# Ledger of designs, part 97: designed miniproteins, single chains, continued (5)

Each design is a single chain, and the fold is of that chain. pLDDT is the mean over its residues in the fold that is shown.

## One batch from the design tools (miniprotein)

Design m19590
Fold by ESMFold2-Fast:
Structure m19590 (fold): chain A 87 residues (1-87)
Amino acid sequence: MKSVEELVEEAARAAYLAVLSAESDPARSRLLIETLGRIAEELRKQGAPEEIIELVEEIVRTLREDPTAADRVRELVERLLELMKKQ
C-alpha cells in the first residue's frame, strides 16, 4: 500500500504529465487523468485529510474540463504540496 505522501507525489507527477501530453498524446493524457481519479479514491480509502482529497479531486475536474489548463493545474499542485509540508 502506498503512503499518503507517495500518492500525493504520484498525483503531482501525473497532473503535470497530463498537461504536457494533452496536445501531443491525448490518449496518454486521458490515462493520466484516470490515474489521478484512482489516486483520489486511494487517498479517501486511507483516510487522508479531506483538504488533500479535495485538491486532487479539483485537479481531476480541472483536467477533465481543460487538459491544457497548465496555470490552474500548477496552482492546485502547489497548494497540494504545501499541505504535505505542513504535516
Scores: mean pLDDT 83

Design m19591
Fold by ESMFold2-Fast:
Structure m19591 (fold): chain A 62 residues (1-62)
Amino acid sequence: ASKELQERAEALEESARKVGEREGLSEEEIEKMAEIARELVLENPEISSAEALALAKEAVEK
């Protein structure tokens, strides 16, 4: 795996926390969102971190 892709995946955890706190999500929802977003980025490196977070947010809000 590329170092850049791994670093981007790690940064998603911090970004998910910021987005979740702003949107009023629970800590469990934030953790789930971060995990989903990280998996999306690792499996689909063509998508942006913002797109991965948006998709993960939709998944945890349903």
Scores: mean pLDDT 77

Design m19592
Fold by ESMFold2-Fast:
Structure m19592 (fold): chain A 61 residues (1-61)
Amino acid sequence: STAEVLRALLPTLSPAEQAVAEVLIADPRASVREIAERTGLSPAAASRHVRRILALLTRAL
């Protein structure tokens, strides 16, 4: 469900948001630290992008 919504949103996201969304699709329980490590983003940037994606998911549900 959530992974399917994230896949549908991928074309509408920025490249950085797409990288974060792909990590969340593969590992829905990934921490901000793990997302930052996998994407090359700072923890602050990873946290901001996660919040943006969660807001988009809330609106899509």
Scores: mean pLDDT 81

Design m19594
Fold by ESMFold2-Fast:
Structure m19594 (fold): chain A 71 residues (1-71)
Amino acid sequence: SEAERERLLAAAEAFRQQILDEVKNLSPEEKKEIESLADEFLERVKQTGDRDEALRAAQELAKKIMEIKKK
């Protein structure tokens, strides 16, 4: 339903914002990389509208961010 799609998009936007807030103290290069990944995630959620695909995308994004932070 449209309401389910809107809730999914709102959750994805909140997750993106949380990520951006958490990376404020990283290097400019790391911030730019993570911002690009977060933007790609949000765009993917907007295009698919599928909860399972959005969950997979969120998990993949979280894994990539953890790898960047460990450097």
Scores: mean pLDDT 81

Design m19595
Fold by ESMFold2-Fast:
Structure m19595 (fold): chain A 88 residues (1-88)
Amino acid sequence: MAQRQAAIDAMRAVADETAKKVEEKYSKSIGSAVRSELNREVDRLAAELGDVDVQTARDEMQKRADEIVKRVIEESKEEGRRVLELTR
């Protein structure tokens, strides 16, 4: 497909921008965790989507990125609560 590389590049851009925003808003550690998860999701999504246009690939990656960010942040908040309880 003529646009396959462009679609992959667009998904990588979404992953990088999302991870940077999380790093700035929360912490470098959470940002790194999100970046790792998003890079794996880009590889998975690239294999699943095959022949799609750049906008479709970007939109699907953004949707998955939003879900991953929400999950990682929720897990981080729960872990922080447990650490505070254990150090009493």
Scores: mean pLDDT 76

Design m19596
Fold by ESMFold2-Fast:
Structure m19596 (fold): chain A 80 residues (1-80)
Amino acid sequence: SMLERAEETVRGLERTVEELRRLLEDPSVPREEVARRLEEVIESTERLIEHFREQNVPEELLRKLEEIRRELERLLEEAR
């Protein structure tokens, strides 16, 4: 179901945010590489929000995705 896909997507993105946060804490990982990956994930997340909005998923899940996008944008500013 589309609801289950949206919930799985939220959980997957939450794990990705935590992974990227840990990469930012790792001094052996170039900041430019983390920034590039963050930009890619942000673009992907924006497309997913648009897709799920069109599929009429609950507003609560859309808000969670937008919160994830904002956290990714915050991490990107930190990486720059």
Scores: mean pLDDT 87

Design m19597
Fold by ESMFold2-Fast:
Structure m19597 (fold): chain A 95 residues (1-95)
Amino acid sequence: GEELKEKARELAEEAIRLAEEALKLAKELMEVDESLLLKAIGAQLRAIGIILDAEHLLKNLDKIDPEEALKRAEELVREAEELVKELKELLEEAR
């Protein structure tokens, strides 16, 4: 029970860190290639969504089933990792 909540907290915090990295990469993408501006804006909105969902999970961690919290946190990390990967690939192609 409690160990799962601690793992969910760690993963939610990791999702926030990855989403913050995605925000930085999206900003860099806008500066490198103006044709990618709409993709960069879309990536910023997705990153903000991940941060808000992770913060909501952290705020309600004691009110959610521990297994459900862990599953949600794992999904948020996956979404953030995929976004960072997409932005890194776009930056490499733009250079």
Scores: mean pLDDT 88

Design m19598
Fold by ESMFold2-Fast:
Structure m19598 (fold): chain A 55 residues (1-55)
Amino acid sequence: MSDAALAAIEQMLGRVLTPEERELLRAGRFAEAGRRLGVSAQGVKAAVDTFQAMF
């Protein structure tokens, strides 16, 4: 996962990610990451897919 995708997720949440949350996202564990962040896995995946489609 790119730093740009992580930045998009931070903007979506309005906060910075913890190291644990970043590792879950890099591993593609969007359901687990969404649970920890209090957002849906679909919302997290949509942000990642949008940024990756731009590059």
Scores: mean pLDDT 71

Design m19599
Fold by ESMFold2-Fast:
Structure m19599 (fold): chain A 95 residues (1-95)
Amino acid sequence: SEEEKRLLDLQFEAGVLIIYLVVLKLGSGDELTPEQQKLIDEIIKLASEIANETDLERQKRLVEELIGKLKELAKQLPESDRATIEEMIKRIKEI
């Protein structure tokens, strides 16, 4: 049950992240560089894989890759977006 809760909590946080990044892409328009858009698309893909992953060891590897890419993205964004991403990273790490 505790392992099932961790799986579901990670799936939930992945879903929240996808919604946030889709809204960011739609709202930012031409303000995002092509490289930033590519990185966001890679993060959305990873989050989608996490949301559908049922194996905890595979999910853990995907989460580690996701955190790395989120940290890379956060360095490139305004302070408000960076703070939101850092909060999401913290929640994911605490699961």
Scores: mean pLDDT 84

Design m19600
Fold by ESMFold2-Fast:
Structure m19600 (fold): chain A 100 residues (1-100)
Amino acid sequence: MSREEFRELIERTVEERKEELEEETKDVKSTSPEDLARAEKAARKLVEELEKEHPELSEDERRAIETGVRIALLLGPKSEDLARTAANFALLILDGEELD
């Protein structure tokens, strides 16, 4: 998958699930253990559903998406830029693994 296709896939998936993600991470405003657990659960659920639709995704790509979505949710689950933020962090994680 190209970086552009990967970015578009993440942005589309997050945008389609925006209302569900917002509800699952309602009032996440801190780095408390409870807020971290809620973000991790929401990100994992999104990746598990994405795996069913896109079984061609590698383990590294799935891990990058999960981590990117988790970070985006912790920064602002109600942000207009949630999808873009998730995709940007996922790409940074994927790039970091390929460079190191």
Scores: mean pLDDT 75

Design m19601
Fold by ESMFold2-Fast:
Structure m19601 (fold): chain A 78 residues (1-78)
Amino acid sequence: SELSEKGEKLFDEGLKAIAEQKYEEAKELLKEAIKLFREAGDLESAAIALRVLAGVYKKMGKNEEAEELLREAEALEA
């Protein structure tokens, strides 16, 4: 779907932002990608993006928020 394709592009941009250590930009891009994947019903891609976002939160020192995102990803894969 167009939503899933747009989500994938934002996810790729988020990964690029992570590589450049632009964590606030990566956070915003990954949040939008997750929203689009969920709206598209692409729960596998949403779970992957949630795990990547959790990694960003850990880099930002937000361990509790990262653990919550990981639990959300696991729930989508159940």
Scores: mean pLDDT 90

Design m19602
Fold by ESMFold2-Fast:
Structure m19602 (fold): chain A 81 residues (1-81)
Amino acid sequence: MSEEEIVEGAIEFLRLLAETSKNPELREKLEELVKRIEEEKLSVDEVIEGLRRLAEFAKELGDEATAKILEWYVKELEEAK
C-alpha cells in the first residue's frame, strides 16, 4: 500500500474508534490525533507513534479492549510499510 493509503486508513480507523468510544477523554485524544494527522500531514511513523501513545492512554483508563485494538492496528501498519 502507498503511505497515503496507510494514513487515510488510520484516519478512518481512529474516527470509528472515537465514534464508538464511551470514554470522553479517550474520544478527545482519538479526535486530537485525527486532527494532527490531517493538519500537520504526519508521516506513517508519526501516526504509528501516536497510536502507541493512545494504546498506553487507553490502558491507563482501564480500557483494555480499545488498547488491544490500537496495538493490533499498530502491528498491521508496521507490516504494511
Scores: mean pLDDT 82

Design m19603
Fold by ESMFold2-Fast:
Structure m19603 (fold): chain A 82 residues (1-82)
Amino acid sequence: AHRAAAEAALAAADAYLAAGRTPAQVADAVGLYVTAALHYAEAGDYAAAAEAFRRAAAVAEEAGWPETAAALRALAAHVEAA
């Protein structure tokens, strides 16, 4: 269940970004990547969780949210070390 939910969240994030990059679409995509990361972590897939957090961080940084991006990169490092 958690892996399927993570994959669905990643697909939804990619679809939002493909539809457009308004601040609302970017925020929704970042949230969906974070949701995917949490589902991967629940499944014990910490490498996939870290990758999802890094994708969220990259999107946040591109949007001009450097503090959010830094926090997401810290989360990626934390789960990868587990």
Scores: mean pLDDT 84

Design m19604
Fold by ESMFold2-Fast:
Structure m19604 (fold): chain A 76 residues (1-76)
Amino acid sequence: STEELLAEFKEEALRRAREVAEEARKAGLSDFEILGLVNQKLGELAAEFAARHPEVPRAQIQAVVMEVMNEVVEEL
């Protein structure tokens, strides 16, 4: 279902975003730079997911991206 696909996408996006944030933080990058890298990675993942699942509304994909960004911001 669309809900299951979005839940799986959120789990993967959050995992990948956290990996990017942790590596950037360990490299001594600023919060601003970390968020920029996370945003870039989430954009790549969202584009790839949208291409594989054209049946999923873009607004719902974007909502997941925003939820993941908010969680990463809280973890900085």
Scores: mean pLDDT 90

Design m19605
Fold by ESMFold2-Fast:
Structure m19605 (fold): chain A 67 residues (1-67)
Amino acid sequence: DIDKQIKELERQKAVKHSALGILKAAKDIAIKMGDKDTAEEIDKQIEELEKEIRELDEQIKKLKELK
C-alpha cells in the first residue's frame, strides 16, 4: 500500500525534524558559551540529519509519482 508507505516515511521525517530543532538549539547554546569545537561537531550532525531528511523527501516524492 503506497499510501501506508508514504505515511510511515512522513512520520520518520517528522521525528528527524524534531531532532534537528534540538540540535539547532544546542548549537546556539555552544556558540553563546564560546565553545567553537562543540558548535562545529553539532553542525556536522545537523548536516547529516538534513541529508537524511532530503533522502526521505526524495523517497516520498517517488512514491507519490506512482499515483
Scores: mean pLDDT 86

Design m19606
Fold by ESMFold2-Fast:
Structure m19606 (fold): chain A 106 residues (1-106)
Amino acid sequence: MTVTQPSSVTVKEGEKVTLNSVATGGRISNVDWYQQKPGEEKQLVITNSFERAEGIPKRFQGYVSGNTASLIIEKAVLEDEAVYFTKVTTSGGTATGSGTKLTVLK
């Protein structure tokens, strides 16, 4: 069981971005997404594949298709710049990806 994330993704402020993670080793049963900013603890943003965590803006959405888990950010803002980690559970077990650094351009 592995989870592969791209190391970096760039988006322009106000644009939509999709962060993808690819899981192997079985059918995806659950996906959690975490946001981590420098010097801060990981903040849960999406849980149970599709549900926003409490306090998370409605522009954040989770999606799963086949072996791909996606975090969708509608109209990115500068404050969304962070490392995003995907935790995926399959029949083959649970793994966390190494994280995707999202850069937001003005």
Scores: mean pLDDT 88

Design m19607
Fold by ESMFold2-Fast:
Structure m19607 (fold): chain A 82 residues (1-82)
Amino acid sequence: SEYEKKLKERLEKLRKEHEEEIKKELEKEEEELKKLEEKLKELLKEGKITEEEAKKKLNEAKLKLGVERGMKLIKLSISHLK
């Protein structure tokens, strides 16, 4: 059926677009964490923070980004239910 073929192609495109949005979000999260890690390493070398403080700040940033990602994914899922 020509209809089934076109429907499958359209669903595949939507799936890829959704996957690309998720991938971009994860890449942004990774980039932000990498920048923070580099900044914390410099502060450690300068003696401005302790290793324990650096670990705490990194963990807090991971939790915050995880919550933000979760909220964005929920919003994306709701928008696609139209």
Scores: mean pLDDT 77

Design m19608
Fold by ESMFold2-Fast:
Structure m19608 (fold): chain A 58 residues (1-58)
Amino acid sequence: DELIRELREVARRGKEVDPENAEEYERLLALGIKAAEEGDFDTAELVVAVLRSVIRGL
């Protein structure tokens, strides 16, 4: 699924640029994947936006 692919890519990027917070990126990734798998695409999209915002704010 495109959304799950995007979630994994953004979380991977976050862990690369902000390794001290890797656990938090993994938690957000897990939340986003679970939401997407359950059909809650609004929550999954919000998780992508949050991950991108955190990385941008570094």
Scores: mean pLDDT 82

Design m19609
Fold by ESMFold2-Fast:
Structure m19609 (fold): chain A 71 residues (1-71)
Amino acid sequence: ATAEGVRAAFEAQLAEHPDDPEVYIALALALDRLGRTEEADRWYTKAAEKAGISVEEARQRAEDLAARNAA
């Protein structure tokens, strides 16, 4: 399914860049857009831990990323 395909692609990126919080944020944003909100919340939490920021800041970064990609 689409959510599994997105997850597999980002898991491959995580294997190459395991400490990059932007990869976690991008995955969480993609899952949230697919209606996988609980799974997205878990990835936002991991991104926040990796970046040393709050979950709210990780979500804000995702919203900023979405806005830039829409422009």
Scores: mean pLDDT 75

Design m19610
Fold by ESMFold2-Fast:
Formats: structure tokens, C-alpha cells, sequence
Structure m19610 (fold): chain A 86 residues (1-86)
């Protein structure tokens, strides 16, 4: 579960960075470019690990993902509001 957790943590941090810089188009572009390769690498490792997980581990991951989604929901709404203005 380490690789999948690392991917989830990376996505949370990325979402926070996007929310923080949502009004700065140049910073958003730079963040996307810099994080693209790392995201791809983490996603590959996470997918390989996920296929090997037990049903119990998959259930724990689903619960963790739901908790993280709730944490990200206010940030997503903020980014959507800023994007709608543009």
C-alpha cells in the first residue's frame, strides 16, 4: 500500500498547490509541468501495487481515499469558482 498512499498524498499536495496558486496562471502552468513526470511515475507504481493488494487492503484504501476526497472538496470548489470567473 505504500505506493498507492504516496500517490494519494501527492494528489492532495498537488490540489493544495493548485488552490493556493489558482489566481496565478503562470504558476499553475509551472506546477503542472514540474509535477507531470512525478505523477506519472507514482501512478505507475501505485497501479502495480494496487493489483497485488488483498481485499482487506483495498477496502482500507477506499476508506482513506474517501477521507482525502472530503479534505479536497473545499479546495476543488475554490478552484472551480476562480476558473468560472475567467
Amino acid sequence: MKAVKELLEFQVELAKEFAKNAEDEEKLKKIREEKSEKFKELAKKANEEYEKLTEEQKKELEELARELEKELEPLKEKVEEINAKK
Scores: mean pLDDT 74

Design m19611
Fold by ESMFold2-Fast:
Structure m19611 (fold): chain A 91 residues (1-91)
Amino acid sequence: MEEEERKKKEEEIEKKLKEEIEKLKKIIEKLLKEGKITEEQAKLLLKVLDALLESVEAFRAAVAELEANMSDEEMERIEKEIEKALKEEKA
């Protein structure tokens, strides 16, 4: 529950995702170099891979924006409702 532990987990997930994307980029480059795909096909595939990273980042930005625009009172109400639901589930 330490901030460092959360950061480490997030970095590990992002690193793994970026490594997989990097591997795919190398495969695309190799296929292009061997003449097995066209330059246009390679550009489209690379753009899709870049869009996957943008999609994750855009999702995180949306979550951060939601937190910034949600009032403390609203967040407290949500937490209280969750706590109440969990208590009823234990009964």
Scores: mean pLDDT 61

Design m19612
Fold by ESMFold2-Fast:
Structure m19612 (fold): chain A 89 residues (1-89)
Amino acid sequence: MEALIREVEEEARRLVEEAARISERARELAEAAAEALLEAVRAHAAGDLSRAGALFAAAGIIAVAAAVEGYEEVGRRMAALVKRAAAAL
């Protein structure tokens, strides 16, 4: 679990850095999705499956919001990271 948290933190940090190069709004969306995703993985590690599920859903919704606002590549990368993290639980 600690290795998964570290991997997600590193991928999320890279995604936020890439989003920041596009716009402040893209960075805000990437940061919000990353925060929700990291909290989801930590909640799962703590055994709070309902909180983990809700936070994974929140991260996914933010990824869709990013795509709808015109940040399609950022949203797609966020969604892929959410899917990979959930699959690795």
Scores: mean pLDDT 85

Design m19613
Fold by ESMFold2-Fast:
Structure m19613 (fold): chain A 64 residues (1-64)
Amino acid sequence: NAEELIEQAERNLKLARESKDPVIRLVAYREAERLAQEALKVDPTNEKARRILEEAQRGIEELR
């Protein structure tokens, strides 16, 4: 179910945004990326999943 994957991805994005620990932030962004990609396999046109994926990937790059 794409909706459940999106909810899990959103929770991981929130954790990444609220954490001050760069290791926790990176792990949370990577998990959000993975979950958003799985949601897009189920529903390729889902705009929310696409936005989550873009935010997670940006967060990962900023922590490099």
Scores: mean pLDDT 87

Design m19614
Fold by ESMFold2-Fast:
Order: sequence, then C-alpha cells, then structure tokens
Structure m19614 (fold): chain A 62 residues (1-62)
Amino acid sequence: SLDLEIEATFYEMLAVLAEKSGDYDKAIEYYKKALELFSQIPGNEKRVEYLKKKIKELEAKK
C-alpha cells in the first residue's frame, strides 16, 4: 500500500541521516526497518537487494 511505502521511505531517510552522522548502529536499525517494510511491497525486489547489501556493508564497518 502507499502508506507502507511512505513509512519504508521515511525509515530509509532516517538511516541515511544516521549513516552521515557516523551512527552506524542506528543506521543499520533504520535500514533493517525499511527492508522489512519494502519486502512486504510487490515490485521492490531491487530495493530489497540494495538494502540487504547496504546493511552487510555497514555491519562490516563496525
């Protein structure tokens, strides 16, 4: 639904802000929330793959 997509996008924005501030723990948390929401929306397979890779990359930086 549109609401779910808006919520997922909002978490992704929060994750980007946390990442830019060097708060990798919060960035990972917000990216995981965005991933959970986008994975429930058909047609977002490429976004889901991107988020999975981003989370792994950030976890490797800790």
Scores: mean pLDDT 85

Design m19615
Fold by ESMFold2-Fast:
Structure m19615 (fold): chain A 104 residues (1-104)
Amino acid sequence: VTLTQPASVTAKEGEKVTITATASEDIGTNVAWFKVKAGEAPELLITNASTRAPGVSSRFSGSGSGTNYTLTITNVQKEDEAVYYALSLSSPVARGPGTKLTVV
């Protein structure tokens, strides 16, 4: 399984932004989303494609099944600048290349 993501997305503060991931084959809902900032531990955002992790802001949501997956961030804030990774937990485990979010 290979996951593809756009290399970068840009959003204005206060906007809604969408980050997509596409799997090379059907992986069901076995998708997690992580936020990674340089020098920090990865933060789990979403599990099972759409389940928000405990303590994660309601501004983050996930959707998708099969091969197409979406992470949506509403009311984008400067603190949301990070690289966002999709992970397939189906066999074989695969990590996407990551999408860098820039907030202007």
Scores: mean pLDDT 84

Design m19616
Fold by ESMFold2-Fast:
Parts: structure tokens; sequence; C-alpha cells
Structure m19616 (fold): chain A 78 residues (1-78)
């Protein structure tokens, strides 16, 4: 299962595209160390990857999960 912070990072990467750990930390109001630990968890689960330029992006599996969660949220809101 994803932690609350991993879910928030998944959602931000889905909505905004590739982001650095610093940008995620600023957006989420947490330390870069906290974001880096959560990003390691997402990478270990195959949901995110680190790009050559130091930004993090969703894998195809990560995008598929985010699509599923977005569809579920829209269904719950209706």
Amino acid sequence: ALSPLELRILGRLYAEGPLTARELAELLGVSQATVSRALRGLIAKGLAERLADGRYALTPAGRALADELSAAALAAAA
C-alpha cells in the first residue's frame, strides 16, 4: 500500500509532470529528505523513476495507478 506522502507525490507527478525532489518538497511543505525517502519507496514499487537531469517522473505503471485513482475519485465525487 502507498503511504499518504507517496500518494501525494504520485498525484503531483501525475498532474505536473517531472519534478525535482526540491520542487516536490516546496509543493508538499516537507523537507527534501522526507520527499527523497518517499521517492525511494515509489521507485522500489516501480511507480516512479529518476531521469538523467535529476527530475522524477511516473513510470507507465505509476501513470496507470494514478489514472485508476483519479477515475475512482471522480466516481466517488459523482
Scores: mean pLDDT 83

Design m19617
Fold by ESMFold2-Fast:
Structure m19617 (fold): chain A 87 residues (1-87)
Amino acid sequence: SLEEIRKAAREAAEPVARETMEKYRDHLSPEEVERIAKEAVEIAADLAVRYAKRHGLTPEEAVQLAKELAPSIAEWLAYAAELDRRF
């Protein structure tokens, strides 16, 4: 099902999002790091599944796309959170 694909995409995106957030550990609180990692996973999975559905990609391709998107989304969210903290 579509929901099963979303779950697989989230599970695949989770470790790469967390790895990306390690570089922000000294700049953001542990709560912010956890929140951003989870948010990045949800956004990456949603975008990947939506894109795959629109372009006729396989479930496996959707999962791989979520893994590729998660680091960039996590970095963007972390950078935005760091800027908000400074102002």
Scores: mean pLDDT 85

Design m19618
Fold by ESMFold2-Fast:
Structure m19618 (fold): chain A 85 residues (1-85)
Amino acid sequence: MSDEEALRAAAERREELLERVRGEAEKAVAASGSEEVRRLMEEAVALLEEALRLADTDPARAVELLRRADRLAREAGELVREALA
């Protein structure tokens, strides 16, 4: 699929992805007090929202932001797993 199609698919699954990341991050923050997880989640969400906003007008920029958001979400996920282990 094109990056544009992948971005549209991500937009449709945005709620599920954000709920998963928020839920895991909130649990890790509550259990560990990890400010890093909170900050990574906040930045990833902001980048994802900006990417979705730009999807139709600047798809190249949107893809760049989506990749950055994905990287931060993966970093947060690793910290969440470590905090909950």
Scores: mean pLDDT 70

Design m19619
Fold by ESMFold2-Fast:
Structure m19619 (fold): chain A 70 residues (1-70)
Amino acid sequence: MAEIIAAGRARAEGLAAFLESHGLPELAREVREVGVEAAEAYARGELSEELRRRAEEVVARTAEALAAVA
């Protein structure tokens, strides 16, 4: 479990670094924060529908921002 959570955080960090390199530091910060919150909530068995939805919305906004920059 902890290893899977760490892998999830690492993926969020990789995505955030990519966003920063493309001039999107605010979105990168949101990706890091939401990724950490979701991983911690999941570890506690308390991943809410609200937090899952927030994570999905951050992913959608990231995809939109990258499409606009590319």
Scores: mean pLDDT 72

Design m19620
Fold by ESMFold2-Fast:
Structure m19620 (fold): chain A 71 residues (1-71)
Amino acid sequence: SEERGYEGSLLAVEELEARYGEPELGALAKEGLRKAYAGEPLSAEEQAALEELDARVEELAEEYRERYEAL
């Protein structure tokens, strides 16, 4: 689902910022996600940020899911 995909990716970016202290990368990734879901072209920097996020999305999303399930 597009809605679920965006929400999961956004949560992964928030965790990336919190865990790795990378607010600039997080900001680029968030803007890239917004543009991607809006059908807008991404800059090279935004694309690179999303590529890095993709490498961590599965791990971060799974940890986030487990955290919320533990509530």
Scores: mean pLDDT 68

Design m19621
Fold by ESMFold2-Fast:
Structure m19621 (fold): chain A 113 residues (1-113)
Amino acid sequence: SAEEAARAAAKARVQAAAGEAGLAVERAARAATDPALRERLEAERRRIQEATVRLVNAIDAGDAEAVRRAGEELVRAGERAAATAREAGLDAEAERIRRAAEEIREAVEEAVA
């Protein structure tokens, strides 16, 4: 159905964007010279993975309110990771994470339309 196709498309966009964010955070963690910032980036990568699972499950359930909440949580996790990467002086990785968070926001809006 068109509704199933729309859900599948939203899930694919979320998974692709979350994957890009995760890779950028991993690169930032590897490049970080401060062990405390590296540990924080590794924790933020786990939060992105956990939030992505919740968002995918909410999309599959067709629960618009759960999708909005899980989407907000994933966007916040991405924004936090981008801020940590910037604090580590890794501006390129921070911008990749920020762009991925914006794409997640867009995919969530499309999923609840």
Scores: mean pLDDT 89

Design m19622
Fold by ESMFold2-Fast:
Formats: C-alpha cells, sequence, structure tokens
Structure m19622 (fold): chain A 89 residues (1-89)
C-alpha cells in the first residue's frame, strides 16, 4: 500500500494523472481499511479534482475522511485535512 501511494505521488509529480489514479487504486485494493488506503483516497480525490471530476473527487475525499476518522479519530490532522478537501469541492 505505501509503495503504491509513493508510486502514485511520483506519477502525479510527472503530470501522469491517469497512472497516478491507477497506483492509488492499487494501494486501496491491497488493504482497503487501512490508513494507507485513506491516504490513497485523499490523493485520488486530488487527482480527480485536477481532472475536473468534482463528483468523483468528493466521493474519494469522503471515503478518506471516514477511514481517517474511524482509524485515527475525528481531531486527527489527516481527518481534518480530508474533511477540508471535501468541503472545498
Amino acid sequence: AVAYNNLGNVYKSQGKLDEAAKAYEEAIKLDPHSVEAATAYNNLGNVYKSQGKLNEAAEAYQKAAELYAMLLGDNHVNTLTARNNLAKV
């Protein structure tokens, strides 16, 4: 999961948004109820937002916020960041 998130970040930095999305999706598939999956959902939301896919971005940010809240708590910086990203879509 961590390796796929890192791969997605590399693709995103290269402007390869479709390859970045696929890498984040693989991170989610590997362990769908993990902090790494929540991070992948948040990053996938950022990719969708960059592509103008606002509905898909909102869904991804919501899943990230729900997983982060469940695993790390409502007041964790990652939970608050995902909720803030959702609110800005």
Scores: mean pLDDT 88

Design m19623
Fold by ESMFold2-Fast:
Structure m19623 (fold): chain A 71 residues (1-71)
Amino acid sequence: MKAQEHLEKAREHLRKAEEALRRGDVEKAREHLLLAAEHITEARLAGAPESDLAEELRRYLELHRKVTEAL
């Protein structure tokens, strides 16, 4: 299912953004957050479950806040 594929890619990019942020690589973290946002949007459009979308969106917003504060 295409929705699950996009959720999987979103989770991958969120993990990479977190790893980059832990290394102090704010630019790389921003790149991965943008990719995660794209995949979350595509997952929603493809009919992903609301619970899965809410979970990944919450992770995205937490990381986005940290990246913004580090800029």
Scores: mean pLDDT 85

